# Designed miniproteins, single chains, continued (4): the designs that were tried, part 4

Each design is a single chain, and the fold is of that chain. pLDDT is the mean over its residues in the fold that is shown.

## One batch from the design tools (miniprotein)

Design m12105
Fold by ESMFold2-Fast:
Structure m12105 (fold): chain A 93 residues (1-93)
Amino acid sequence: SDDLGNVAAGSALDTLGKLIAKEAGLPERGGISMAVLSSVLSTEEIDELYEKAYEAGSKASSVVEAQQAGVKVAEEFFEKNKEKILERIKKLK
């Protein structure tokens, strides 16, 4: 479902934003995730995260399942790109 894909993508962006905010010593709360993401990630990297979460969420049968799919995609993206993300955070300080 396109709607559930968008739910998963939103959940992934929020989750990754909070993970990056925590490593950067910034507040971990809603409404700042895109500002945090765009300070550390390229548009292409944000698009990759969105597309992967959207695909995973489109297979979900509920909003909760779509949100959980988004969280998982964000956590896997963070671990795969951890070294690169941490290096970019250091350059912001």
Scores: mean pLDDT 82

Design m12106
Fold by ESMFold2-Fast:
Structure m12106 (fold): chain A 100 residues (1-100)
Amino acid sequence: DELEQQVQKLLEEDPSLKELLEGLSVALSIGMAIKSGKMNEAVKELAKLLTEEQLEELVKLAEELNENATFEKLLRFIEENRDLLLKLAKKRKELLEEAK
C-alpha cells in the first residue's frame, strides 16, 4: 500500500517517471524469469540489453522485493540505470507491437 501510494504520488508530480517505471517493471520481470528458470523468447531478447552483472543485480533485487520491498532501493536502481530502463521500456513496446 505505502509503496504503491509513493509511486502514484511521484507519477502525478513527474509524468516522465512513467517510462522509467515501465522499464523497471520489465527489468524486474527479467530477474524473476531468470530466478524461476522460465525465460521465453521475448525475455531472452530483452536480457540481451543487460550485462551479466546487471542480470545478477536484477535477480537479487527481485528476491529482496519478495521479502522486503523498499522504495529507496527501487529509486536508487532507477537513478543508476535510467538509460537502460528507458531502452527496456522502448524494446518492450516494440515487442508488444510486433506480437499484435
Scores: mean pLDDT 71

Design m12107
Fold by ESMFold2-Fast:
Structure m12107 (fold): chain A 115 residues (1-115)
Amino acid sequence: MTKVTMSGPTVVKEGGSVTLTAKAEGESEITAVSWWKQAPGQPRQLLIFAGGEVPVLIPEELRGRFSASIDREKKTAYLKMTDLKLEDTATYFAELLLENLEVVRGPGLELTVVE
């Protein structure tokens, strides 16, 4: 079973920027990533989808602040967040679609945005 390791800062100041990473262990390449947000008291929401064969899908309200990318050689997906707001405080999840059609999910990374 392919494991996903997530990393990034756990506490960031408002107005700052952060990059979250999700790295796939094993030999299969990453073909697509979906990044998800679970804020306290809110339903889990899709933030961004990115794949090599399709354009990046980002909600209009997040354009200019959030971006996603995949480094196939490093087997790593990235979520870059800029101009962080207090409402960006959430647990973030990465779901990776691998070349073998396996879908794997990271453990989640809790991010707190502070003044």
Scores: mean pLDDT 78

Design m12108
Fold by ESMFold2-Fast:
Structure m12108 (fold): chain A 67 residues (1-67)
Amino acid sequence: SAAMEVLLQVKGVGPVLAQKLVDAFDGDIDKIKRTVAEDPQTLASIKGVGIKTIESLATFFGIKLKP
């Protein structure tokens, strides 16, 4: 899927984690981007997503994480 191709480009995101993100967000990359920007803590509910994964997603999408 297009979402898998995008997520596999993120540093530290392998196929298993990319698939979990696709499943959690129904393949909606724009929803993932909005969640990283607006509520990154929601991503921590996904098994295997820690602070480093959230930081990698933010860096890849050009998003500054809220302090």
Scores: mean pLDDT 82

Design m12109
Fold by ESMFold2-Fast:
Structure m12109 (fold): chain A 71 residues (1-71)
Amino acid sequence: GIEEAIELLEKALEVATNPETKRSLEAALKQAKAGDLVGALSGLDEALKVETNPETKELLEKAREQLVESL
């Protein structure tokens, strides 16, 4: 659900080193916490486009699944 998505996004932000990923994740987190799941998915998809780290990508993919489940 959304709580699990927020937790995964926060973990991804902690391990992310790419500034573009961080900006997109900060936007996604803000939108998720506001209940804007569509906006959160948009920010998450932007982060996935620029992220190359496999561990961070796994966290983002899991967060995406939780956001979609919450729709």
Scores: mean pLDDT 83

Design m12110
Fold by ESMFold2-Fast:
Structure m12110 (fold): chain A 84 residues (1-84)
Amino acid sequence: MDAVKEQLKKAPKSVHEQIIIDALKALGLEPIINEENLKKMVEFVTGTIEAAYKQGLATDAQVQGAKVQLQVVEEYAKEVLAKK
């Protein structure tokens, strides 16, 4: 997991930013990276992943992949917030 996570982090910063902005827009939120929006995005996406898994709509491998991707974009957003 850690090696895969580090490889995903090597993608261009614009890709991570676009993923976050698209997720915020899908939630009907203002497409800006801030602490409140990041918290809402993480809570919603995590809830969606867990609900899909519980309903048998997603495999264990799909759930793990989605959680790793969420961790990568969350860490990127936290780095942006720390550095401005």
Scores: mean pLDDT 74

Design m12111
Fold by ESMFold2-Fast:
Structure m12111 (fold): chain A 59 residues (1-59)
Amino acid sequence: KEEELKKLKEQIKELQDQINNINEKMFRHEISQEEAQKKIKELQAQIDQLTRKIVELEE
């Protein structure tokens, strides 16, 4: 359903926004590079799962 695809795309956007925010904090030295990398890896894994679900629903 279109509603489910919309929600998945919104979740991916939110996760991408979180990654961007983490990169900005790392650039400003507000968090360590190690902490930033760990969080980005976790968020990227979630994006990958959601992207697979979108592909399956669009097929």
Scores: mean pLDDT 82

Design m12112
Fold by ESMFold2-Fast:
Structure m12112 (fold): chain A 79 residues (1-79)
Amino acid sequence: SDEEIGRILDQAREQLISLGVPEELVSQAVGRMFAHVRRGDLEGAEQVARELASQIPDPEVAERAEQLMLEAARQGLAV
């Protein structure tokens, strides 16, 4: 359901902010991820995760952010 997808992505948002990713970038990425997950669009969801990572200067934070978003996408597509 939309509520379950929203809850999964809210958890990812909190984790990304805790990693130091700017809130504006996180909000944009989470919103786009929600739209793709709702459509069952795995490829689009993966692209959102990669685009977010590309905007993060620290490679370690970028890799963690990408993994968090990919995991959230997989969980959202399963509900």
Scores: mean pLDDT 87

Design m12113
Fold by ESMFold2-Fast:
Structure m12113 (fold): chain A 71 residues (1-71)
Amino acid sequence: MEEEVKRQASLAASDKLESVPDPTEEMHLQAIRDEALKLGKEAGLSEEKQKKIAEELVRETREGFRLVRER
């Protein structure tokens, strides 16, 4: 379930930002956090699990931006 929530949150965040021209790194991180928390809650995960998934996905997304900036 955790991996499925992460996958769905990433897709939902992308969909949310689809109408935004040139979304900033901060907008991506906020969208990921919001969607992960929402979907985790809807999946019936505990508050602790919801926060864990949101923080993990935000960390992974931030790391992705860091790697792109270093190239």
Scores: mean pLDDT 77

Design m12114
Fold by ESMFold2-Fast:
Structure m12114 (fold): chain A 62 residues (1-62)
Amino acid sequence: GASDVEIAEALYLIAEAITRLALRKEHPDMSEEDITEQARKEALEILRKNNPELADEVERRL
């Protein structure tokens, strides 16, 4: 079965993708680099608020 870290990584990727779609819709003039950085930051922050140790592990794997 999947480890807790593998599940957290999958959830991070889903959160990042959803956040990127929302940012593109709300801020069409924002660059792809800025969208990617902001989405990564927000997705990691959500994970870190719930489990900081898993968030640090996921960030190391990116």
Scores: mean pLDDT 83

Design m12115
Fold by ESMFold2-Fast:
Structure m12115 (fold): chain A 71 residues (1-71)
Amino acid sequence: MEEKLKELAAQTSDEELAELEKGIPVAQARKAELQQQLAQGSANAAELQRQIALLEGNIELAKSLLEAKKE
């Protein structure tokens, strides 16, 4: 698992990693907004759930890539 993350980090440019790092708090804020819309009974619940899952995956991947790049 860690070796695959290191390979992906090696394929990701330093500029791209910096953009991901800056994007993490933005993605977390976006996820919170979508979770609130879902809790309020949005008509697009299925789409909101999919977007939330994608944001969670992207945040976790970005954090893992940043850590793998440092070691």
Scores: mean pLDDT 75

Design m12116
Fold by ESMFold2-Fast:
Structure m12116 (fold): chain A 66 residues (1-66)
Amino acid sequence: SEKIEILREIREELQIMAAKGASPEEIREFLESNGIEVSDEEAREISRGAADADVVIDKKIEELKK
C-alpha cells in the first residue's frame, strides 16, 4: 500500500514535529500534504508527543494492512 509506505517514511518527521510541540492543525496539514487523511481526534492524539505519534501511526498502518 502506498499509504503504508508513506507513513513509514514520514514517521520520524512526525515524531519530531510532535516532540517540538506542533499543533493538531500543523500535524493534520503535514499528513494531508503527504496524502494521508486523519481525523481531528487523531491529529490531537499525535500532537501530544512523539510516543503518542508512534502509537497512532502503528494503528493506522495495521488498519491499512487488512
Scores: mean pLDDT 83

Design m12117
Fold by ESMFold2-Fast:
Structure m12117 (fold): chain A 90 residues (1-90)
Amino acid sequence: MTEEELERIARILVELEKHPGIVVIRDGKTFVLTSLGDPEGRALLDEAAAELAKIEGVEVERDGDTYIVTLNLTEEQQAVFDKIYNELKK
């Protein structure tokens, strides 16, 4: 996974987290993405999940009303991702 792909993943996840109708929960390399039931939030989440699924090394599973996103990262890639993700969240 390239640094550009890591940045794209981080930006997508942070942008979803800014939406009041979307909940993003992180557990290590796994992100649980849930819509709170508004149609706009559901549409944004579905679009983001489709975009994430295009990236090699990203696994996207749907479990009911949630998406489970797993990042298959090396330790070095995880460090780069964490730096970008934390900088974007601030």
Scores: mean pLDDT 83

Design m12118
Fold by ESMFold2-Fast:
Structure m12118 (fold): chain A 61 residues (1-61)
Amino acid sequence: SPEVLNNVNQLMQLMGQSTQYLLQARQSTDPAKRQAYLAKAEALRAQAQQLIAQLNAQLSQ
């Protein structure tokens, strides 16, 4: 369905952005900045998890 395709595209984008924040966290020498990037990555991963749940619901019927 169009919703499944949209959710897959959004999931890929969220995972890509999360990976970028994880990379920035690893490159940061400032502990506060590192924690901020980790928090942003985790928020995006949580959003991706919600899309995975929505995809599972759509595929289950």
Scores: mean pLDDT 85

Design m12119
Fold by ESMFold2-Fast:
Structure m12119 (fold): chain A 90 residues (1-90)
Amino acid sequence: LEEARRAEILKTEGVTEEDLEDFRSVVEQALELVKQGKRDEAKTLLDEFAERYKEKSPKLAEMARQLSAAVDLPEEQAIRTLERYLESLR
């Protein structure tokens, strides 16, 4: 399972449950911003999270950057991508 492999990789980089909760909160905020049409703000939020985590967890930072890129997709696809990531963090 992709989710199981993702969790394993993040744990090897020292990612804690608190870090995952922070990421989940950021993704939830980005999702609400996308639904409001504030895509630039959503991208900024995700990019700032990626910069904050780039040294602690390159994989978590990469995931945030991928979500930032996904915000440029058509609205329905962007929302679906963000929702899928939120589900994978539960």
Scores: mean pLDDT 78

Design m12120
Fold by ESMFold2-Fast:
Structure m12120 (fold): chain A 108 residues (1-108)
Amino acid sequence: LERLKELLSQPRPDFREIFRILAEILGVSERELMVEYLKWLAGEEVSEVFKYAYAALIALHDNKIDEAKYLIGQALKKAGKTEQADKLFNEVKGKVDQDFVDYYLKIA
């Protein structure tokens, strides 16, 4: 997640590398993630997994690291990766601002 934040804070973000790392975290193909991202940009319905993942990227861009970890945890949980999700939830326990989580989900 720290590497994703570094990439997103650059003046010309390397979206290829961002999507590669995000795909590895979620356990999906880069192609699948790119297709869902294009659907999201077009205002089409996307799966909850990808909606949570894109909300997390927005949170990372805004330096909301704890909220981004929580959102990735939710994406992992929806993808059936419960053990990995629980690890992230434990890292941010008591640190997440739910108002920011709700905001990023609303704009994602």
Scores: mean pLDDT 79

Design m12121
Fold by ESMFold2-Fast:
Structure m12121 (fold): chain A 85 residues (1-85)
Amino acid sequence: SDQVERLRAEAERIREDMRRMYEQALTASPEDAIKIIVLMQMYAISLSADSIIARESLHDPELAAYLDEVAREITRLAQQLKAQL
């Protein structure tokens, strides 16, 4: 469906944004790195919400699993950055 395609495209844009944010955090001050980490965690929460929508409202478990995987990857990257502070 068009909604499924939009959610997938949004997740793909978030993945691209995440690459840029990760690179920015590596060269940022500790204070700015913390702000970037929080923004990354907010994106992961948004994707987790979209995963619930995909599973419960759209009845698309494959899309839900994909969105959860992207959210987990973002959470892992955020935790990796936090460990380097």
Scores: mean pLDDT 88

Design m12122
Fold by ESMFold2-Fast:
Structure m12122 (fold): chain A 86 residues (1-86)
Amino acid sequence: KDKLLQLARKGLKDALDTYLETGSKEEAIKVLEKTKAEISAASSGELKKKLEAAFDETIKAVSEAKNEQEVRDALGKGLKAIEEAL
């Protein structure tokens, strides 16, 4: 679980950093999808299902964000949901 938590924290941070660097939600979403794939590969069963759902909801929230603050809020809520699923 500690390894999954570290992967999630790094992925969400990298997604935010990518958005701040590029101004692109699409590039941030690519980082989130890559992180989801890494976590999916490192997990199994019910935990995998819960983590995949949390990432899908986070990706949706980022895609719907209208500005930087909403991207930050979406990523922050997503990280909390992932931490709670672990």
Scores: mean pLDDT 86

Design m12123
Fold by ESMFold2-Fast:
Structure m12123 (fold): chain A 83 residues (1-83)
Amino acid sequence: RDLLLEILEKEVENPSSDFGTGLVNTYLSGYLSLEEVKEILEKLKEKYPQVKEAVDKLLEALENNSSLEELMEAAKELDEALK
């Protein structure tokens, strides 16, 4: 758990083009809590202000217990914003 968080926090320093989808899949697989995902997303938004809108949309979807389709759509928008 802690090791996975450390890996993801390091990925925030140089995120891959599929970082958002990878993060959501890890959360849905039960490896991360909602609070841990929110912490990672807030750090990403602080380091890369250009992804703020996509991060805020994904955070909204996560907090509202949105469908898998809505979560994956928001994650893909974050991936596009990271390019």
Scores: mean pLDDT 79

Design m12124
Fold by ESMFold2-Fast:
Structure m12124 (fold): chain A 75 residues (1-75)
Amino acid sequence: SKEEILKLMKELNLTEGSLKVAERILEKATPEEQKEILELLKKALESDNPSERAKYLLEFFLKLGEIERKLLLEG
């Protein structure tokens, strides 16, 4: 859910600005897109080293960007 994603973002110490942007994007994200984002954040939290965590966080931000791009192009 959107609420679970935002909670995990807070647990990962992501900025308030990132949380605000993510909340806006997630309001229009599909359930499948929300599930993909949730799994990436869970993998980041479960990562045992900084490099692996950074990889999943990068994938998370790229996925948010893809959703936002779709919303901007489709309305």
Scores: mean pLDDT 82

Design m12125
Fold by ESMFold2-Fast:
Structure m12125 (fold): chain A 99 residues (1-99)
Amino acid sequence: MKIEDLTEAEKYYILGLKYYEQGQVEKALDYFRKALELDPHPAVELMIKAFEAYLKGDKLKANRLLDEAFRLLSPEERQRVLEAMKLFTIEELEEYLKS
């Protein structure tokens, strides 16, 4: 997979996941909202709700919504996300999105 093979929405989605891994939940939420605006997906909608719940202190609701979101991804979509997460850094994705 090359970075050019990812859509703009997918780049925002991967950035959101990477910032979430770093504990930057508000920045993750901003990127997920940008991804959703470009390519609506029910998994991304649930992830946004999960992060909103997390920021409000409802960690149990956040975890439940994240589990539901991951179940809405196909095996192929999950594999594509995992590959992109391993191949691309935050810096590479952000540099490509600069205009």
Scores: mean pLDDT 82

Design m12126
Fold by ESMFold2-Fast:
Structure m12126 (fold): chain A 60 residues (1-60)
Amino acid sequence: SIDEAKLYTTKASKAALDGDDKKMQEYLQKALDASPSDELKQGIQQAVQNSIAFAKEDKA
């Protein structure tokens, strides 16, 4: 469902910011599995990727 996809996307992004790579991957996969559309899947991947990039820049 869309609600589950949003919830797991938020958790994946938080895990990315926390540096928890394993949890980030687990939540990202759950978000993608819960997504009813390809457009939403692309948005989820982009959002998590942006969080990963931001976390790397903040640690540098």
Scores: mean pLDDT 80

Design m12127
Fold by ESMFold2-Fast:
Structure m12127 (fold): chain A 63 residues (1-63)
Amino acid sequence: TAALLALSPRDLALTLPGVDEATAERIAREFSSAELLAATAADLTKVPGIDEETASRIVAGLM
């Protein structure tokens, strides 16, 4: 949503289930807020510290 796009990529990532501060920093390096909202589980598994289960939960939380 527009409200989520108003957050920085790091702050947006911190709102996601199973994402800690270190993981949010790593997500912010790889994705903009718009890219993160469009990301698939496979895209998220490219981030160190995100496994397949965590990636699936993040995508479900963004839908």
Scores: mean pLDDT 72

Design m12128
Fold by ESMFold2-Fast:
Structure m12128 (fold): chain A 73 residues (1-73)
Amino acid sequence: AAAARRAREQRWVDEVRKQAEEMKNLTPEQLRKLSEEIRKVREENGPEAAREFARKKGLITPVLEESIRARRE
């Protein structure tokens, strides 16, 4: 259902944001901007494009990507 899809997407965004926070190299403003950009890409181009965008920003590690895959299935 749409609610399940939305919850899954929100968890993905939250995990990417947590990863960025763990790096401790970004200000709260930069974290907010990245979260907004990821959400925007997701809304416009879908989850795969958002994942690719986050990967390009170095916010997705192989471990995080595997975790997301496992939760999907």
Scores: mean pLDDT 64

Design m12129
Fold by ESMFold2-Fast:
Parts: C-alpha cells; structure tokens; sequence
Structure m12129 (fold): chain A 59 residues (1-59)
C-alpha cells in the first residue's frame, strides 16, 4: 500500500508533468515509488511513462 509520503510525492510529480516541468529526477522518483510498492517490476520506458502518468492522473 502507498504511504502518505508516497502519495504526496506522486501528486508533486504528476503536477510537474502536467506543467511540463518533469525532470529526470522526477522520472527516477516516480519509478522508485512504483517499484517499492510493486506496481511495476522494472523501470518504465519512455513509451510507458506517459501512459502510467495519464492513468494515475485519473485516479
């Protein structure tokens, strides 16, 4: 399950992505949170990343 800290960090990352301010550090943090919580089994590719961000934005 996602911790309160993980949820807060995901919201900050999603906001940066929506504003076009998404950095490589945000990509790394996003992958780390998803891997830690077993949502993904490997880091997301450049093709997979925007799809996952769009899905999470709808939740």
Amino acid sequence: SLSEEDVKELKEILEKWEKGEFTDEDRQRFNDILLKNHIITRPLSDVELPVFLAILKKL
Scores: mean pLDDT 81

Design m12130
Fold by ESMFold2-Fast:
Structure m12130 (fold): chain A 71 residues (1-71)
Amino acid sequence: SLKEVEENGLKFAEYVLRLVVEEGLSVEEALRKAQERLAKLKGKDVLQPFESSDEEVLEGIRKVEEMLKAR
């Protein structure tokens, strides 16, 4: 169960990172948009289509965490 939550968290973080990189959104805007998407889908596996290397996902999470710590 916890591992499933962690895996979904990684997909969520990847989606946030993609919004920042591809759409040019701020981390705050990307997080808001990602949360809205999850709320609408009420979903298990709502971010399944996102695929990245584990290293890229971890780097993305680290960057998001750093930005959130700066707040």
Scores: mean pLDDT 60

Design m12131
Fold by ESMFold2-Fast:
Structure m12131 (fold): chain A 76 residues (1-76)
Amino acid sequence: VEKLLEESKEKMEKFLKDKNIKDAEEALKLAKEAFLKTSTPAEREELKNYLDGKVAYEIAKESGAEALAEFFEKLL
């Protein structure tokens, strides 16, 4: 879980520098996997602090990943 969250943050940072939407999509996929595998309130809190559900939804929608967008819409 910690490794997935770390990799997600790295991909999101790459997107912020390079503006490549595919890096953002990969970051969201890793964040989703980390969220599904979180077993403690502390891990869930860290993920929510990292990930704004509305921003995640908009990025996923822009990348054309409908299933990913639906996942993050439920976190709004």
Scores: mean pLDDT 70

Design m12132
Fold by ESMFold2-Fast:
Structure m12132 (fold): chain A 77 residues (1-77)
Amino acid sequence: ARAATLAAIDADVRRIAQQMNASVRAVLAALAGVVREILGVTTRPATTPLWAAARRIVARYGVDAVRDYLRRQGIPV
């Protein structure tokens, strides 16, 4: 179910924020950046550990589910 997928994405975002000593907002920004890169909206990918973690979330759940999650967080992607 989509609700279960969104909850799993939220849990992974919070886990990564804590694990990398980053804010949840920073993880959301990295996810938005990865989504924009996949959709061809951005021309400059980042190679930080946080960006790599964001790429793994998108790979695990799919770009559409991550976009839905980000839109529900108020982030336009």
Scores: mean pLDDT 79

Design m12133
Fold by ESMFold2-Fast:
Structure m12133 (fold): chain A 81 residues (1-81)
Amino acid sequence: MMEERLKALEEKVEKLKKLIEESKALSEEEKERILKALDGALELTKRAAKELPEEEFEKVLAKFEQDLEELEKLIKEKEEA
């Protein structure tokens, strides 16, 4: 289950990166900052998977999943403006 959730998270990050790269509303500097932040967050999450008990890691996954949803909404709002 956690391995499947981590793979799903990695897939979501990949799709979001593509959305960011293809965005016409974001500047190149904004794209670089967001992409770097996503890479960093994913690396921290992968590290947490190795170091934390499953219950604690579930919380980390849920938080990152929420942060990704919020980021996607912010990008869509910028596209609508």
Scores: mean pLDDT 79

Design m12134
Fold by ESMFold2-Fast:
Structure m12134 (fold): chain A 65 residues (1-65)
Amino acid sequence: SDIALGMALIDAAVLKVEGIILDIRVEGDKIFVKARIETKEEEQELKRFKERAEKLGVEITIEIV
C-alpha cells in the first residue's frame, strides 16, 4: 500500500541521516538500500528496519558495502 511504502521510506530516510543507509532507490512497491555496517548495534537497527517493512508488506533489498 502507498501508506506502508511511505512509512518504510521514512524509516529508511532516518537510517540515512544516521549514516547506516548510504543510498535509497524505489522501484514500484520495492525499496532498495545500500548500507554500511560498522557496529553490531547498526546491524540490529538495519534488521529491525527490514522486519518492520516486511510486516507492512514492503519488500526491502539490502546491499552491504
Scores: mean pLDDT 86

Design m12135
Fold by ESMFold2-Fast:
Structure m12135 (fold): chain A 78 residues (1-78)
Amino acid sequence: MDKKKKMEKTLKEIEEEVKKFVEEQPLSEEDKKKVIEISTSAAKTALTHHIDKLDEKIMEQIKKASLELAKTLVEELK
């Protein structure tokens, strides 16, 4: 599998998990959208930065960091 395809697949997985988490939160639709956009953008930047060294551990770390960022943003908006 090409590294770019792995990055795109991982980014989609992160987007889906962040969306699922954020949609369950008691936030306005605008705040939900902002959290998803910020967390997804951060994940894309991290994946792109590490594309040449993209292994399972790095992908898992980026996924975890993106979810933690989403949780932090949700808590700040509550």
Scores: mean pLDDT 80

Design m12136
Fold by ESMFold2-Fast:
Parts: structure tokens; sequence; C-alpha cells
Structure m12136 (fold): chain A 102 residues (1-102)
């Protein structure tokens, strides 16, 4: 039971990651290339795998999908904050240098 849930959690996390990568590819390839069609096929296959996992333990699989989405959003927010902080630090250094030259 616990081992089955661990396998479901891992599978959902992996498929959600593949799905996000494919969605990013579709947004980057707005020119309707064959790569976009392959990305759409990847999303379809990932959705089917997640659906199959939900057939094994619907409540647990649904909760794990929600957790994966929330965790990904939190990581993106943290990465954005880190990038913004680094950019601001660079701007402060540039201002400090400009002040010394002026």
Amino acid sequence: KEKEREEIAKQIKEEMAKRRLAESMIRGMEDDEEARKKAEETIRKSDEVIKKAKEIDPDFATEEEKKSRAQSAAVMDANRYAADSLREAGEEVDRWIAERRA
C-alpha cells in the first residue's frame, strides 16, 4: 500500500515535469512546427499515464498531482526572487562604481 503510493507519487511527479516541458515547447514554437505536434502528443501521453495512476488510487493520485503543481509554482517563485535579488545587487554595484567615477 505505501510502496504503491510511493510509485504513484514518483510517476505523477515525472509526468507532470514532462508535461510542463512540453507546454513550454508549445509556447516557444508558435509557428506550428512538427515539434509542436510532438509536444502535444507528449502532453496527451502524460495525461493518459496520470489517468491510469488515478485509477489505482484516485484520492491519493489527485492529491499528489496538486502537490506537484504547488511545489513547482513555489520553486519558480523562489527562482524568480533569487534572479531579481541578483539583478538588484548588480545594479547597486553599477551605481556604486558610477558614483566613484562621477
Scores: mean pLDDT 71

Design m12137
Fold by ESMFold2-Fast:
Structure m12137 (fold): chain A 79 residues (1-79)
Amino acid sequence: MIAVFTAETETKENAEETERELKAAAESLGLISISREGNKVVARAEVPEEESPEKVSRATGHIISAMALSKKLTVEYLE
């Protein structure tokens, strides 16, 4: 499945910084895509069903931490 992380920041500068941090760590975080439009940053990560719950939670936590500059963060799981 795919996990979609959407971060909305107070400023375009915070969104640009969030995009830079996610791109720099994309391989280590398992990100398949990163996009930004204004103050909104969207990151997608592939989450295999066979992965252990601990490994999934750890990776998800790292992505959320990289989006710490967000005033609003949403996570959606797609099939």
Scores: mean pLDDT 76

Design m12138
Fold by ESMFold2-Fast:
Structure m12138 (fold): chain A 99 residues (1-99)
Amino acid sequence: EVEELKKMTPEQLDEKVPEIIERLFSDDPEERRKALEYARAIMDKLSPESRVRVANALLDATRDPDEEIRLDALFLAMGIVGTMTPEERARLRALPPRP
């Protein structure tokens, strides 16, 4: 399934992003881990709109009750935010802490 996502265009990924975000907030921690893996696989191919949506979802996931999921979400959020334009970053609910 990760390899299938890597073959998708940004337009096709825009259609999959809502499903990935839904899985990231599943009651099942295995589904949440799988959603993080999908986000990692596609983050370099996202449209600007989808990058903002995924970044905001990952920032929300930094509050996950599972420590491993929290750390993975934070790491991915930092990665995606680092590739954003100032205009995209202005659309984030919260910026990650800076040193």
Scores: mean pLDDT 78

Design m12139
Fold by ESMFold2-Fast:
Formats: sequence, structure tokens, C-alpha cells
Structure m12139 (fold): chain A 63 residues (1-63)
Amino acid sequence: MDPEELEREIKEALARIIIGVLKIMLRNGKISEEEYEEVVKRIEEAVEKGDLDKALEIGMEAL
């Protein structure tokens, strides 16, 4: 496997995990619905554009 492809798959998996953690935080009242929707939308837009580093940065800053 190309190292760049492997790194991409790992980063996409990490983005999914971050969204999962944010959903748990929403259920526990640690984040608002509006903040959750904004962060998830920004992560999804970055993933769609292929900017996985930006997606992870957005997600990690929200945690």
C-alpha cells in the first residue's frame, strides 16, 4: 500500500472517531446542538475537499 493512501485512510477513520466523540459529548450536554452541527459540517466539508489535516484540526479543537 502507498504510504499516502494508508495515511489518508487512517485520517478518515480518525475523523469518524472524532465525530463519534462529539456525538457522545452532545448526549452528555457538554456541547450544544448548534456547535455540534457546525463542527460536523466543517469536518465533512474538509473531508469532501480531501483536506484531512484541516478536518482533524477542526475536530481536535472542538474536543
Scores: mean pLDDT 81

Design m12140
Fold by ESMFold2-Fast:
Structure m12140 (fold): chain A 107 residues (1-107)
Amino acid sequence: IVFNDHPLLQGTPEELKKLLTNGELLLNAGLTDLAIKLFKQAIEKFPNNPLPTIYLGRAYYKSGEKDKAVETYLKAIEQFPNDTLTLEEIDTLAKLYKLQEVKDAIE
């Protein structure tokens, strides 16, 4: 039994799930540079999937690189402007992290 309630993870390729999960584990362990490298690798392998870019933005925010987090989320909005689930997730993160430029780009 797998607890997976996140809508954006449904239909995600197994290789991508492993990259994102390993990146999150590295980020939680304080290995932020390695987590960022895995998320960038996931973007290169899965350029049409918004998840790696969302995870990269979160990693930049957690590392204190707020400006890079903003830039990363704005790129996701530009690349996936009609993906409602992606835009809702980014809106939630922008409100949580108080990223005004990202919030303004969605509104």
Scores: mean pLDDT 79

